# Designed miniproteins, single chains, continued (5): the designs that were tried, part 86

Each design is a single chain, and the fold is of that chain. pLDDT is the mean over its residues in the fold that is shown.

## One batch from the design tools (miniprotein)

Design m18978
Fold by ESMFold2-Fast:
Structure m18978 (fold): chain A 121 residues (1-121)
Amino acid sequence: SARVQELLRRAQQLLDDARIALGRTGFEVNLVLTEAAERLPEVSPLASEAVRLMANSLDSEDDAERALRAMEETARKAFELDPAVGERVRRALEAFRRAVDAYRRAQAEADRLRAEARRLE
C-alpha cells in the first residue's frame, strides 16, 4: 500500500540523514584529533586509534563505545600536556557522543516505522 511505502521511505530517509550527520561530525572530530597529534606527538598513537575506531562506529554499539573510550583517553592525555588542546579534544568527544546518540535514536525510530509497516501488510 502507499502508506506502507511511505513508512519504509521515511525510515530509510531517517537513517540516511543520521549517517550523513554522523559522518560530518566524524570528519570534524578527525581534524581535531589530527591537529592534537601534530601539536602533541605523545598523543598521536591514542588519536590514531580513536580515528580507526570511529571509522567502524556505525557497525555496532560496541564499536561506537570503543571509539568514545579511545577519544576520552586522548582527551585525558592531551589535557595533561596542553589544557587548551585537551579542551578541544573534549569538545570533539562531546560532539561525537551527541552524534552517536542521535544516530541510535534515528535507528530506533526507523525500526518503529518498519514495524508499523509490517503490521499494515
Scores: mean pLDDT 85

Design m18979
Fold by ESMFold2-Fast:
Structure m18979 (fold): chain A 97 residues (1-97)
Amino acid sequence: MIVQSSPEDVEEAKKLYEEHKDASDEELYELLVKLYEEGRFGLAGALISLIVRDRSGLEAVLRFLRYLREEAEKKGDEITAETLDYAIEGVERMLNS
């Protein structure tokens, strides 16, 4: 999920990305879930943007988007769930290219 990130979120995301450069997809997924649960949506979005740009950790992003979709579905938020389906398809396409 891409949300509007402040310049501070972008700088913090760069530091987290460098700190987790050697992290597994599972570790990156856990980090993204933690940021989301803490309400740090802008930072999570900035970190996802770095992963997508560099095409490193795309499986972690895919797992995270699936997690968000399940949360939206549990809440009855059909619009968010549908939006996340398109995002999931986009990341899956990147993994296969």
Scores: mean pLDDT 79

Design m18980
Fold by ESMFold2-Fast:
Structure m18980 (fold): chain A 60 residues (1-60)
Amino acid sequence: GVPRSLVEQAARLAGVPVSRLEDAVVRYLLGRTADLPEHLRVVAEALVRSDLAALREALA
């Protein structure tokens, strides 16, 4: 699972509400990414994969 504290930190760095990033993660897990902005899809993917290098790059 994705740690809640990591989602909260990523949301702050991405400049979005935590609820918006939580929704993006859920949509990614369900395979429903068509309506997600590209930057949120990439962040959600990195969070689900626990890919800290990809997450850092996406938030740069």
Scores: mean pLDDT 78

Design m18981
Fold by ESMFold2-Fast:
Structure m18981 (fold): chain A 70 residues (1-70)
Amino acid sequence: SASLAQREENGLKHAVYEARRLLADRTTDPELLRAAEEALALARSRYSEAEIEEMAAEAERRIAELLAAA
């Protein structure tokens, strides 16, 4: 049960990270925008706005690290 709950939580965090990244990139792909909107809606049902902002900040830090390494 712990493993399943952990996988679901990690999956949701990953979805939030990707959703915030897609919005930051200003993607025009309607399918990706829909997926991002759905992921954020699901996240808002489970996490506070402060937690969502923390997830977004972590995603931005990781993107910056990857770009600096390139």
Scores: mean pLDDT 66

Design m18982
Fold by ESMFold2-Fast:
Structure m18982 (fold): chain A 87 residues (1-87)
Amino acid sequence: SLEDLERIAKQLYTTLAANKDAPVEELLAKLEELVARLKAQYPELSEQIDALFAEIKAIVEKHKDDPELAVAEAARLISEWLARQEA
């Protein structure tokens, strides 16, 4: 459901924001652990979870030298991604 996707997106964003000042390798490892847990909890949304994580990972890697910008861009992307799930 959209509500489950919103909960998933919130958890990914919260983990990103809480770990934004960590080394990129450590941040990505924490996000990958969360993704594995979310896919176990929402197996029917596995494809959507993988797609959202791929986009978040790309932002983190692109803005590895600017964690504040990475978090801001991830927030924007998550909002746009959720809007696409409704369409």
Scores: mean pLDDT 85

Design m18983
Fold by ESMFold2-Fast:
Structure m18983 (fold): chain A 94 residues (1-94)
Amino acid sequence: MKIDVDDPEVVELFKQGLEFALGPETLRFFSLGTPEQVAKRLAELAKKYLGISVEEFIKLLIDYAKTLPKPVPSLLSDEFVRDILKELVKIAEE
């Protein structure tokens, strides 16, 4: 299954999954810098601390977001999250 990084629903689910999984304080620190720098930190979190692939990490966040009873609030823009997801997909394809 290909991750459609230009699908607004996929971007929103990924954003919700990040907010839920990391929590607002941790996500705030991880979200510092460019989308490429953020994606690199998230990829390292997946590989080094969770022991899963970057693709599995993205899918896990999306799946968790689908189970949430209500959306969690986020300060991250959809454009910024989309760009992070694009960079993560590039890392997953390497």
Scores: mean pLDDT 77

Design m18984
Fold by ESMFold2-Fast:
Structure m18984 (fold): chain A 66 residues (1-66)
Amino acid sequence: MSPVDALVAMGLSREQAEAFVREVGYDEEKLDRILMAFAVAKALDPERAAADPVGTLREVAARILA
């Protein structure tokens, strides 16, 4: 499954998913870690993730890319 398809499956629009993958620079290892962390974040706080899926994704990405 591509990172874009995985993000769409987790609640992002395809446009949002494609923009995010481009911003990360198509680094598959970093994207895989971000996708796993995003799935965990959604499991821990599903209401917050549903209200702001892009913000939740950005938060977990910042921690992994730091």
Scores: mean pLDDT 77

Design m18985
Fold by ESMFold2-Fast:
Structure m18985 (fold): chain A 95 residues (1-95)
Amino acid sequence: RPEPPPALVENLVQPLDRSATSVEELIEQARRLHPDAEILAVDSETSPESGELVYAAVLRTKDGRKVYFISAPSYLPSTVQAAIRAVQRAEKKAE
C-alpha cells in the first residue's frame, strides 16, 4: 500500500482531544480549524480486527490546499489501518 500523505501522518500523531463519535462531529472539528474550507469527501470504517469505528474527512482550504482529518479512538495497528483505508476512499471520492 502507498505510504499515507504527510498531512495524514500528522493528523494521526496529533489526535483530536476526544474521538469524534460521528462524521458530523469530525466535520465540526475540522471547520473549527478551517472555517472557510470546502468538504470534498467523508468516509468511515469499523476495523474488522479491533471493532473500533474510524472517520475520515478531506477538505479543501480557501487557498486550494487539501487537508485531512481523522478520528481514531486508539493507535492499535488494525484501527490505524482502518483509518488509512477510510482516508484513501475519501481522497478517491474527492477526485
Scores: mean pLDDT 69

Design m18986
Fold by ESMFold2-Fast:
Structure m18986 (fold): chain A 83 residues (1-83)
Amino acid sequence: SIQNKLNEILNELIDEFIDMLEKHLKISKEEAEEIRKKLLSQKSLEDFLNTLKEILKKYGFSDDAINELLKKIKEYIESKLKE
């Protein structure tokens, strides 16, 4: 199903995002787990993207950088869902 495919893509993106935060921002294991739970609890793509935006703002990313990243993530998800 499209929903199962979306969930697989989102889990992959969450893993990459958490890995980036751990390696580059040195977040704690506990903080990484909280971020994972927040992102996995989202019920729609829009809620997922909004939650990701709030997390990125917390870690000091600019609005321009966040908007570019979210645009690329949305395009990636849409591309994968068409395959």
Scores: mean pLDDT 81

Design m18987
Fold by ESMFold2-Fast:
Structure m18987 (fold): chain A 90 residues (1-90)
Amino acid sequence: SDKVTQAIAQEFRLLADMVDQLMTTTDPQKQQQIRAEYRQGVAQLAADAAPEKRAEILQLWRQKEQALQQGDLQLAQQLQQQILDLIRES
């Protein structure tokens, strides 16, 4: 749906902005701030897309990030699908 497509596009935009900033930042404190701003942006998108499911979406999103950090692409894909399903159902 258009709502899901918009949410995906906005999430990728925030991710791209975070990655770009992190690639040019070597200061650990600034890196932490950049990551915090990204997390807050994703939280806002989740709230706007599915207010009633916000907490569940954020939990799944954090699990997805952990899966990606561990190189578990299959689990990350499964978690992404669960997030999209929650947004679609809202």
Scores: mean pLDDT 79

Design m18988
Fold by ESMFold2-Fast:
Structure m18988 (fold): chain A 74 residues (1-74)
Amino acid sequence: DGVRRALADAEELKKLSEEEIEEIRKEREKETNPDVRAAGELALKAIEDGEGAVRALADRVAEKSGKPAPPWPA
């Protein structure tokens, strides 16, 4: 079911984002290349935006649990 999948995806994304954030932070501190640092900031923002969208969906599922899910692609 779509809503249940969204909750599972939120947890997976959180784990991945934490590991990836740590890697990006470490690379930023080691890198003296401004392009790499800028890329790291953009990557962190993209991860945050993606995680935010999944969290928003998970929050909605939590408050509206037990409701019919919207039409999900098969």
Scores: mean pLDDT 56

Design m18989
Fold by ESMFold2-Fast:
Structure m18989 (fold): chain A 74 residues (1-74)
Amino acid sequence: PVPELDKLVEAVYEAIKDLIPVSLEELKKKTEAFGGNVVKAVEELSKDLPAEKKREIAVRVTAALLRTIGDALE
């Protein structure tokens, strides 16, 4: 277990929140670049964690981002 996993999730979210797509069309066109930015932020902020924990952070950040995008689009 990671003692501060929730803090790492928040840190990654904060680093990439300004890159959140504001429309469905923008999301479709920029999906690859946006995904790459998420992966890069997770790797940079969680570099010393095992791959399983990096994936856990990525999944939690992705879930939070999708919720934010859903709220913004509709």
Scores: mean pLDDT 66

Design m18990
Fold by ESMFold2-Fast:
Structure m18990 (fold): chain A 74 residues (1-74)
Amino acid sequence: SAQEEAARRAIAEAPAAAEEAKKAVEKDPSLKELVLKALEAQQEAARELAAKGLISPELAEELVRALERAKEEV
């Protein structure tokens, strides 16, 4: 499905996106709260997609874990 393909791409791209976000926050610390809120919103969206059966629970867990690692880097 399009949602599963999007989730797999998000997981694959998460390390690079986290590195970019970390660099942005290091240059402008005021962005940290905005970035963390955006990552939390993405984790919630992943859980909702799994609850609706649009992606597998396993894929949602992988995405949530990837986003949690990104939050730790920021």
Scores: mean pLDDT 86

Design m18991
Fold by ESMFold2-Fast:
Structure m18991 (fold): chain A 86 residues (1-86)
Amino acid sequence: MLTPQPLSPEEQARFEALREEFRRLSKEVEKLLEEKPDKEAIRKLFGAEGLYLVALVLADIGRGEEAIALLERAIEILRETIEKLK
């Protein structure tokens, strides 16, 4: 039976903080897209969401540093997208 390997307390805290930031930024992108639809921004949003889902899987299997790195990358994509939409 595959048991999930827990992240270290430090990795878990970092990952949870990044998840909250991702959710906040994702909501901001969605709000901006409602005001001005942009095809490239929609593609970037879906790409960032894909990275977020992979990061969740990596965290579940105990690859905390890789999960954190992917989530940070997803957040960077969302931040760049927000700046270009404003």
Scores: mean pLDDT 82

Design m18992
Fold by ESMFold2-Fast:
Order: structure tokens, then sequence, then C-alpha cells
Structure m18992 (fold): chain A 96 residues (1-96)
């Protein structure tokens, strides 16, 4: 659904802004989220999922790591056409 794509992209943008505002964030984690955002904007949710997963592993903030992992899972669900799962995961990430 276009709504879920837009929500995912907005949430990735918000997380990226938060990560850039924190000087303790590893630069590699920021770059991974930037690549995920580009992929998501192009509709490549499989690549977005992989980059978000990498960012979650590289992040040193437990809340951001959990949020990035949920966003990666949501992107994967979108790539598979599982809109119900994607919505659930996006809603959980939005609550963090």
Amino acid sequence: KEELRERLIRLIERVLAEMKADPSTPPAAVEAVELALEAAKEGDFMSASLYLGVAALLSTNPRLSEQLDLLGQAAFALSMGDYEKARELIERAEEL
C-alpha cells in the first residue's frame, strides 16, 4: 500500500535525522540508513531491509537498534506483499 510506503519512508527520515543529531552515532550506521532511505524511495524494499538490518547491528543506541530492526522487518514485509505484517511493524517502530 502507498500509505505504508510513505509511513516507512517518513520514519526512516526521522530516525536518520535523530542519528545525525547524535555525535556518538557510528558514521557507518548513518550511511547504512541513508542507503536504506534511497532504496525505499525507489521502491527497493529488499535492499532497504538489508541496509536497515546492517544499521541496527552498527547502532550503539539500543532503542534505535530496535527501531531500525523493526523498520528493516517492515521493509522486508512490504517486499513480500505482506501489508498486515508491515503495518504492525511500522506501528511498533512508531511507538519507540
Scores: mean pLDDT 87

Design m18993
Fold by ESMFold2-Fast:
Structure m18993 (fold): chain A 94 residues (1-94)
Amino acid sequence: QTLTISAETVEDADVAITALRTAVQRAGGAGVSVANSGNTQVVTVESPDDQALRVSLEVQKNEKSDISLLTVTVTAEDGRVVRVEVYANVLPPE
């Protein structure tokens, strides 16, 4: 899967890129490229060895702590999965 990051999903591109780098690092390393498409940032991860890594991004709010959890999942073509969790947005309670 391709990683797509919108302005509503993460606070800053740096946070998204850091999460992506961590996921790639756990998958054994791969190339990372970032391209802007309108108001959406599309991050693509591909191996230099002609092997594509698929990255998916999910955002989930925790009702107990008002935290937006950003989950980055990296999947190789063989189905190997590496999951990384990053807190992208934290709202103070009260």
Scores: mean pLDDT 48

Design m18994
Fold by ESMFold2-Fast:
Structure m18994 (fold): chain A 83 residues (1-83)
Amino acid sequence: SEIEEAIKALEPRVSQSTLDDLKSAIQALQSLLPTAPEQAQQLLNQVGQALREISKIPDPKKAQEAVKQLIDKVRAAVAKIEA
């Protein structure tokens, strides 16, 4: 998938623990597909787009921080859909 390809591109610049947190956040979002398919699909598309842009950041510290910000945003969106 486009998301999986983008995550793989980030492996040299972003820590495994942060990438594992990202994968967990995306998995939580994907778990909402049966209950809220339109909202979950829209957010997954936005995550894919954001990861593609982050993958272009050559500075590891900036890429790491951008991924952490994306994780927080995904977790907040998941919590809002579950509420």
Scores: mean pLDDT 85

Design m18995
Fold by ESMFold2-Fast:
Structure m18995 (fold): chain A 87 residues (1-87)
Amino acid sequence: MRKEREEELKKRIEELEEEAKRLEEELKNTPELTEEQIKEYRERMSRLGQELLLLEAELESDTPEKEKEVETMKKLLEQGVTKGKPL
């Protein structure tokens, strides 16, 4: 993997971590959230967590096979496919 790409991925991970911390603090500081607002915050947190995992996996992908797996996972997540095997 190229050094510049690795640094970019690390910086992006740090940015996502900071965004997640901000969302957590907003949740703590807002004592009355509606059920809809809580759901929106959870969706946002889940999305950030998934993006973080993908970036971490990309950092560890040194082989074309692993790169292909990460790309496939990205597509499946975009299509809303869960871990289950639909037969």
Scores: mean pLDDT 69

Design m18996
Fold by ESMFold2-Fast:
Structure m18996 (fold): chain A 73 residues (1-73)
Amino acid sequence: GQNVVDQLVNSFTQTINSNIDLPISQFRRVMDNRFNQGMDQMRQNNLSPDQIRRFIQQFQSIRDSGIQQQRSR
């Protein structure tokens, strides 16, 4: 289970980095779409509620960091 979480977190970070130059409205849409895809993958892999909760917290932290980085430009 942990490897799946790590892969999804890394994929989300890469998505932020590759889309950092987009207008903020489009950047938010990309992040929201990727978050939803990550959630679907977590559900399909039958992860426990605790693992899903930790994943949500990690996604929220990364999303907030991405928004801050985007705003600082």
Scores: mean pLDDT 74

Design m18997
Fold by ESMFold2-Fast:
Structure m18997 (fold): chain A 63 residues (1-63)
Amino acid sequence: SAALEELRRAGREAVEAARAGDIAALTRHSRQAKELARQLPAEVAEALLEEIERESVRAWVTR
């Protein structure tokens, strides 16, 4: 679905922003991912948002 593809893209952009230490971009892309998640089944949205958060934290602490 388009919403799923856009959520994955927003998540990817959030992780890359975290890796770069760009707090403004990380906040923007994370907010976009949460908004897109509202269009998906709750179980799918929750799993993807948890993965995005986990990867963003990993990218931030290992930069």
Scores: mean pLDDT 86

Design m18998
Fold by ESMFold2-Fast:
Structure m18998 (fold): chain A 112 residues (1-112)
Amino acid sequence: MKELIEKAKSPDPEEQLRAVEEAGKLVDNEKYAKEIAEAITLALQSPDPEVQERALEVAQKLADNISKLSEEARKAFYDAILKALQSPDPRAQEAAEKILDLVNKKIEEEKK
């Protein structure tokens, strides 16, 4: 999992895209939810629109599984989204806002 985060931090958009694709394959495994959330947050801050779009897709899948995540994993995912909201890129901010709204709705549904 350290390699996933290292790829997501890469200045190379191709490495960032590989990290997002790898995260997408692991999105159904709650064990990796924290690392996936960190990788997605880094990818959403990428200047590459393709990397941002793919990160948004993986984030939406993770949000759909929010009820299956541990409290620690949910907090990490939430913190990652909030960090993306501080991005200087308006598209990354908008994507993070949409994901945050979806996560909040799913968490409220779980409580009912």
Scores: mean pLDDT 71

Design m18999
Fold by ESMFold2-Fast:
Structure m18999 (fold): chain A 85 residues (1-85)
Amino acid sequence: PTRSDVQTQIDRIRDQISSMSPDTQRMGQRFIDYVQQLVDRGDITRAYYAARSAYDLVSVRTPDNQRRARDRFRDMVDGISDYLS
């Protein structure tokens, strides 16, 4: 994957969460910020697969999936934060 591939996944995530709750949008943006930190440190492969996994999670729009998406973004943020520590 390239930086452009990561940006494509980020754009897809932004599009999907734009119609979700403000809390989900905030958590999604926090996740995107951490993905961008991975890109900035040159970890393009991890950034790409993290973003792709997040997109797969948010692409199915049901009420249950929307609640799960927020919690899963939180888990992903925590995982990347721990990795960057």
Scores: mean pLDDT 77

Design m19000
Fold by ESMFold2-Fast:
Structure m19000 (fold): chain A 66 residues (1-66)
Amino acid sequence: SEEEQKKIRKVIYQIKEDIENGKLTSVQEAVAKADELIEEYNISQSSHKFIYNTVNELARIAQLPA
């Protein structure tokens, strides 16, 4: 749905910004933030894999340690 897509974008953009701003400094911290935002926005279970894959990719690109 459009509402679900907006929620997913909010989660991903927030994590991207927090990585770029140095607020998230490890893969573990980025995944923990994803867990927090998934709960906060009531993201559907079917979207979880996409979010985790995207967050791990963002952390990899930023060369964050585990």
Scores: mean pLDDT 87

Design m19001
Fold by ESMFold2-Fast:
Structure m19001 (fold): chain A 92 residues (1-92)
Amino acid sequence: MRNTEALKAAIEAKDLEAIEKHIGGPFYGVVYGTSPNPEEDAELLGRAFGLYMRHKGQPLEESLKAAEAHLKMAGIPEKLWPAFYKGFFSLF
């Protein structure tokens, strides 16, 4: 199930608990190609990941390595990596 608007609101509120609750649908849509707005969903996933790294106090270099590992392990399509990184870097 997709919940892009709720994920966006959770990210804007910097509410990690709400992000965890609403991230599953957009993530699934990006990974399996069912998202109607894959670039927007990928950017929101990047913003969520960046917020999580910032909350952990991770420096940018370590956060970048974690982001690259996440993109590969999660199976996010490489064509959407620029959108993910755009969202990620908005938090740094």
Scores: mean pLDDT 82

Design m19002
Fold by ESMFold2-Fast:
Structure m19002 (fold): chain A 81 residues (1-81)
Amino acid sequence: SMEEIRERIEELLKQIIARAMALGDEATAEALAFVQRISEALRAEDFETAIALTEEAYARWRARDPEIAALLREIRELIES
């Protein structure tokens, strides 16, 4: 259901923050910023913006941390479902 998809995305966003906290203060600040923007787009049901923001974050984090990159990829796939 849509409710189950939203709950899973929220869990993945929390996992991104937890992982960023393990990487340090700068990573945490950056993760909090993009997580907030993605969350706001999802609450507004602006799925095109949510996808675009997730892809932008993925491009930035792809080479920095494979765990955050994998979480972002899963979020994008869930939004597109």
Scores: mean pLDDT 87

Design m19003
Fold by ESMFold2-Fast:
Structure m19003 (fold): chain A 112 residues (1-112)
Amino acid sequence: SRETLEELARILEEAVRLVRERLTPEQRRRAGDAAIRAMNTADTSLSHEEALERAKRALEVIRTSEDPEKIIEALATVAGALVAAARRDPDAALSTGYILHALGLAIELRLS
């Protein structure tokens, strides 16, 4: 649903903000690369509810972990969850918009 995609996008935006705040430039580039790889291999069998729960758990890891490798993996999980949910949406224009938004956030993170 549009509401689920909006919530997943907000989770990804918060995740990217925290990654920018907590990680070094080299780690941010690795995080962006990991997010892009996760988006390309997104599990399209995930339900919207499963994607949302996975993203919420990953955001909590980004908030609480002191391990940059876990933070990088968690950002990839959030990005993959959004793309998985978007690809299941019957509205192709809405789906494409959210995928491009996620890609833009990952590219900006790589360039920071």
Scores: mean pLDDT 87

Design m19004
Fold by ESMFold2-Fast:
Structure m19004 (fold): chain A 71 residues (1-71)
Amino acid sequence: SAEKREELLRRFKEIFRAREARRAAGVPEDEVTVAFLREYNKAREEAEALGFSEDEIAAIAQEAADEVAAE
């Protein structure tokens, strides 16, 4: 549904913002990567359980990354 897509988009935006915030705070890049992958994989698994396809998840994650990069 459109509502579930909006929720997933918001969640990926929070994940990408958290990554940038950790980088800005001087967290080592390896620790930033581990935290990001943990958060991303959890969001991906939960989205798959809601019936999103791999292509839909990838497209929403890319949209979220682009929107956060524009902030």
Scores: mean pLDDT 89

Design m19005
Fold by ESMFold2-Fast:
Structure m19005 (fold): chain A 69 residues (1-69)
Amino acid sequence: LKEKIKQVQETIDQNEKGIADLDAQIAELQAQGADPVTVLMYQFAKGGSELVKERQEERLKKLEKELEE
């Protein structure tokens, strides 16, 4: 259980970094006056990554609850 919790935490950290990178790219594209459709596509990619992070956070909570028992 402890090892699985660590692995899930590492996955969440990696997803968080990916989201930060996408956020930085969106800001740069907006600053450059990029096409609105291109910006929207990157925003969709960020949203997808945020959903993955949310699912992993839910999994982490389940594992932590199991460890408490």
Scores: mean pLDDT 79

Design m19006
Fold by ESMFold2-Fast:
Structure m19006 (fold): chain A 70 residues (1-70)
Amino acid sequence: SKTFLRLVSEARSAINEARSAEVDEATIAVWQQQLDQAEQAQDKDAVAKLNLDIWTELGLNDIKRAVEKI
């Protein structure tokens, strides 16, 4: 469905944002594999959860960087 394709696109965008934020390549690789599996299974809930997990990690990394600059 168009909704599923949009959700997958949003997850890919989140992964690209994580790369720009210098998240470890090992973590990026795990997220990419999870997205590929969810896309093949057409699992909307898995894609939505992956998006949430990525956003959560990005928020934590922003806090770590702010602390390191103090």
Scores: mean pLDDT 79

Design m19007
Fold by ESMFold2-Fast:
Structure m19007 (fold): chain A 91 residues (1-91)
Amino acid sequence: SELKAELEKQLGAELTDVQARLMLLMDTVEGQREVLEAMRAGASLEELAELISRRGGIPKKVALGMLLVHAGKLEEAQELGEEILKELAAK
């Protein structure tokens, strides 16, 4: 996609489709670069989720769910998704 190619050009790196989708959650190029650098440095999924949440203005559980899908941990992502839906239904 053209948008993915523009992100890759701005960050100076090749992105997977999932990484490109995660970058689109960030409001700034600085936030996108920081998240990409953390991923390359082998940061834990919890550390990445906190960083994406803080920079992208999304809930940590949502960021963690997206990272679990990226890591192929689909069962853990589904369980977290169900927890998020229960929290939304309780409000």
Scores: mean pLDDT 70

Design m19008
Fold by ESMFold2-Fast:
Structure m19008 (fold): chain A 72 residues (1-72)
Amino acid sequence: GGGEVGMMGLARGLVAESLRQAEQPETALQARDNAVTAMDSAASFGGPDIAKEMEELKREVERHTQEILDRQ
């Protein structure tokens, strides 16, 4: 939506939630997918600096989720 809290804030929140997952593979996968969707949306609006930040966060989220899956 328009206004002061934009897609960037949502993406950051969902990334933090994804990175907090440690115990449940199914919940970790869902949190990762939500974070990735929000990051892709933020990147499309934020320009090149935001797109670069979102790409780096996406890689971190994907690695973190894979580590949880590997521990199952």
Scores: mean pLDDT 78

Design m19009
Fold by ESMFold2-Fast:
Structure m19009 (fold): chain A 67 residues (1-67)
Amino acid sequence: SMEEILKEMEKVNPKLATVYRELEKGATEEEALKAAGIEVESDLERAIWVAMARMHYAVAKLELERS
């Protein structure tokens, strides 16, 4: 489940887990980053943080599927 994957993410980086959870709830990228306490000054920085959250979720999902 998504919550099992997010719990694995939280062990490594709780901010990225929060970003992913908020995006899945339908929050905007700006709202998701703000909820995680992440401040960004450019669209590129926002895109990098969102990409990192999605990458960490994908890796955590693969590790759970291997277990």
Scores: mean pLDDT 87

Design m19010
Fold by ESMFold2-Fast:
Structure m19010 (fold): chain A 80 residues (1-80)
Amino acid sequence: MKAELQRALDVARAYLEKVKAGGSREHISAAAIAVGVGFRELGKKKEGEELMRKITQSSPEEAAKLIDEGIRKLEAALKA
C-alpha cells in the first residue's frame, strides 16, 4: 500500500545517507532490506530480492549506486 511504500522509501533514504557518509556493512544491509520491502509492496518481490542480493554482495561504492537506483524506481512508482 502507499503508506508501506512511503515508509520503506524513507528508511532506504536514511540508510543511503549513512552509507554515503562512510557507514558500515550494517547500513548497506539495512538499506538493501528497505529497498526490497518497497519492491515487494509494488508486487515486484522477485526483482526486489535480486536487487537486495546485488547490493549486499557489492563494494560499498557500488552498493550506494544500486541503493540510489532502487530508491529512484520506488519514488517513480509512488508518484504514479
Scores: mean pLDDT 82

Design m19011
Fold by ESMFold2-Fast:
Structure m19011 (fold): chain A 93 residues (1-93)
Amino acid sequence: MPTRVHIVVGVEDNTIDLAQTPAATVKIEQKDGKITITIHAGEDMVLQVTVVDEKNNVIEVTPPVRLRAGESHTVTIETTNNNKPKIRRLTVP
């Protein structure tokens, strides 16, 4: 069964919080004013990434992407000075 995974990334937060499950592994790299989010699928899934500001206002939404087990998807976001991403991962029931 395809699992639906929704990852919410907070910008302008000074914390990085990573949730990991067997369904997906998330890696974040912050370098040269860019945040690179790499999602590795542990099972077949439909992935959507939403980026929010410090007030939980949506600033970016990726289109839904279908991943097979073992595939990876990368999202790159340009940031302003010293913003650290905060991840909130939601698995759709």
Scores: mean pLDDT 62

Design m19012
Fold by ESMFold2-Fast:
Structure m19012 (fold): chain A 69 residues (1-69)
Amino acid sequence: ASDEEVEAGARAVLELQGVTSPAALAAAKRDVRPIVEALLAGESVEAIAKRYGISVRTVEAIRRGIEAL
């Protein structure tokens, strides 16, 4: 995944949480990178949510953030 795609996914998660912090963005980018890579590889939202221990809603927010680029 590109840094732009990872940042878009991270921003989508932070927007869902109502957080606007540069420090939070750096942490979110690290956590979101493997999820963005899995989405770009064509893995299902449900499989990604289960594999990474996050909600389907969070994975969908990341996907929409990438699609909005």
Scores: mean pLDDT 80

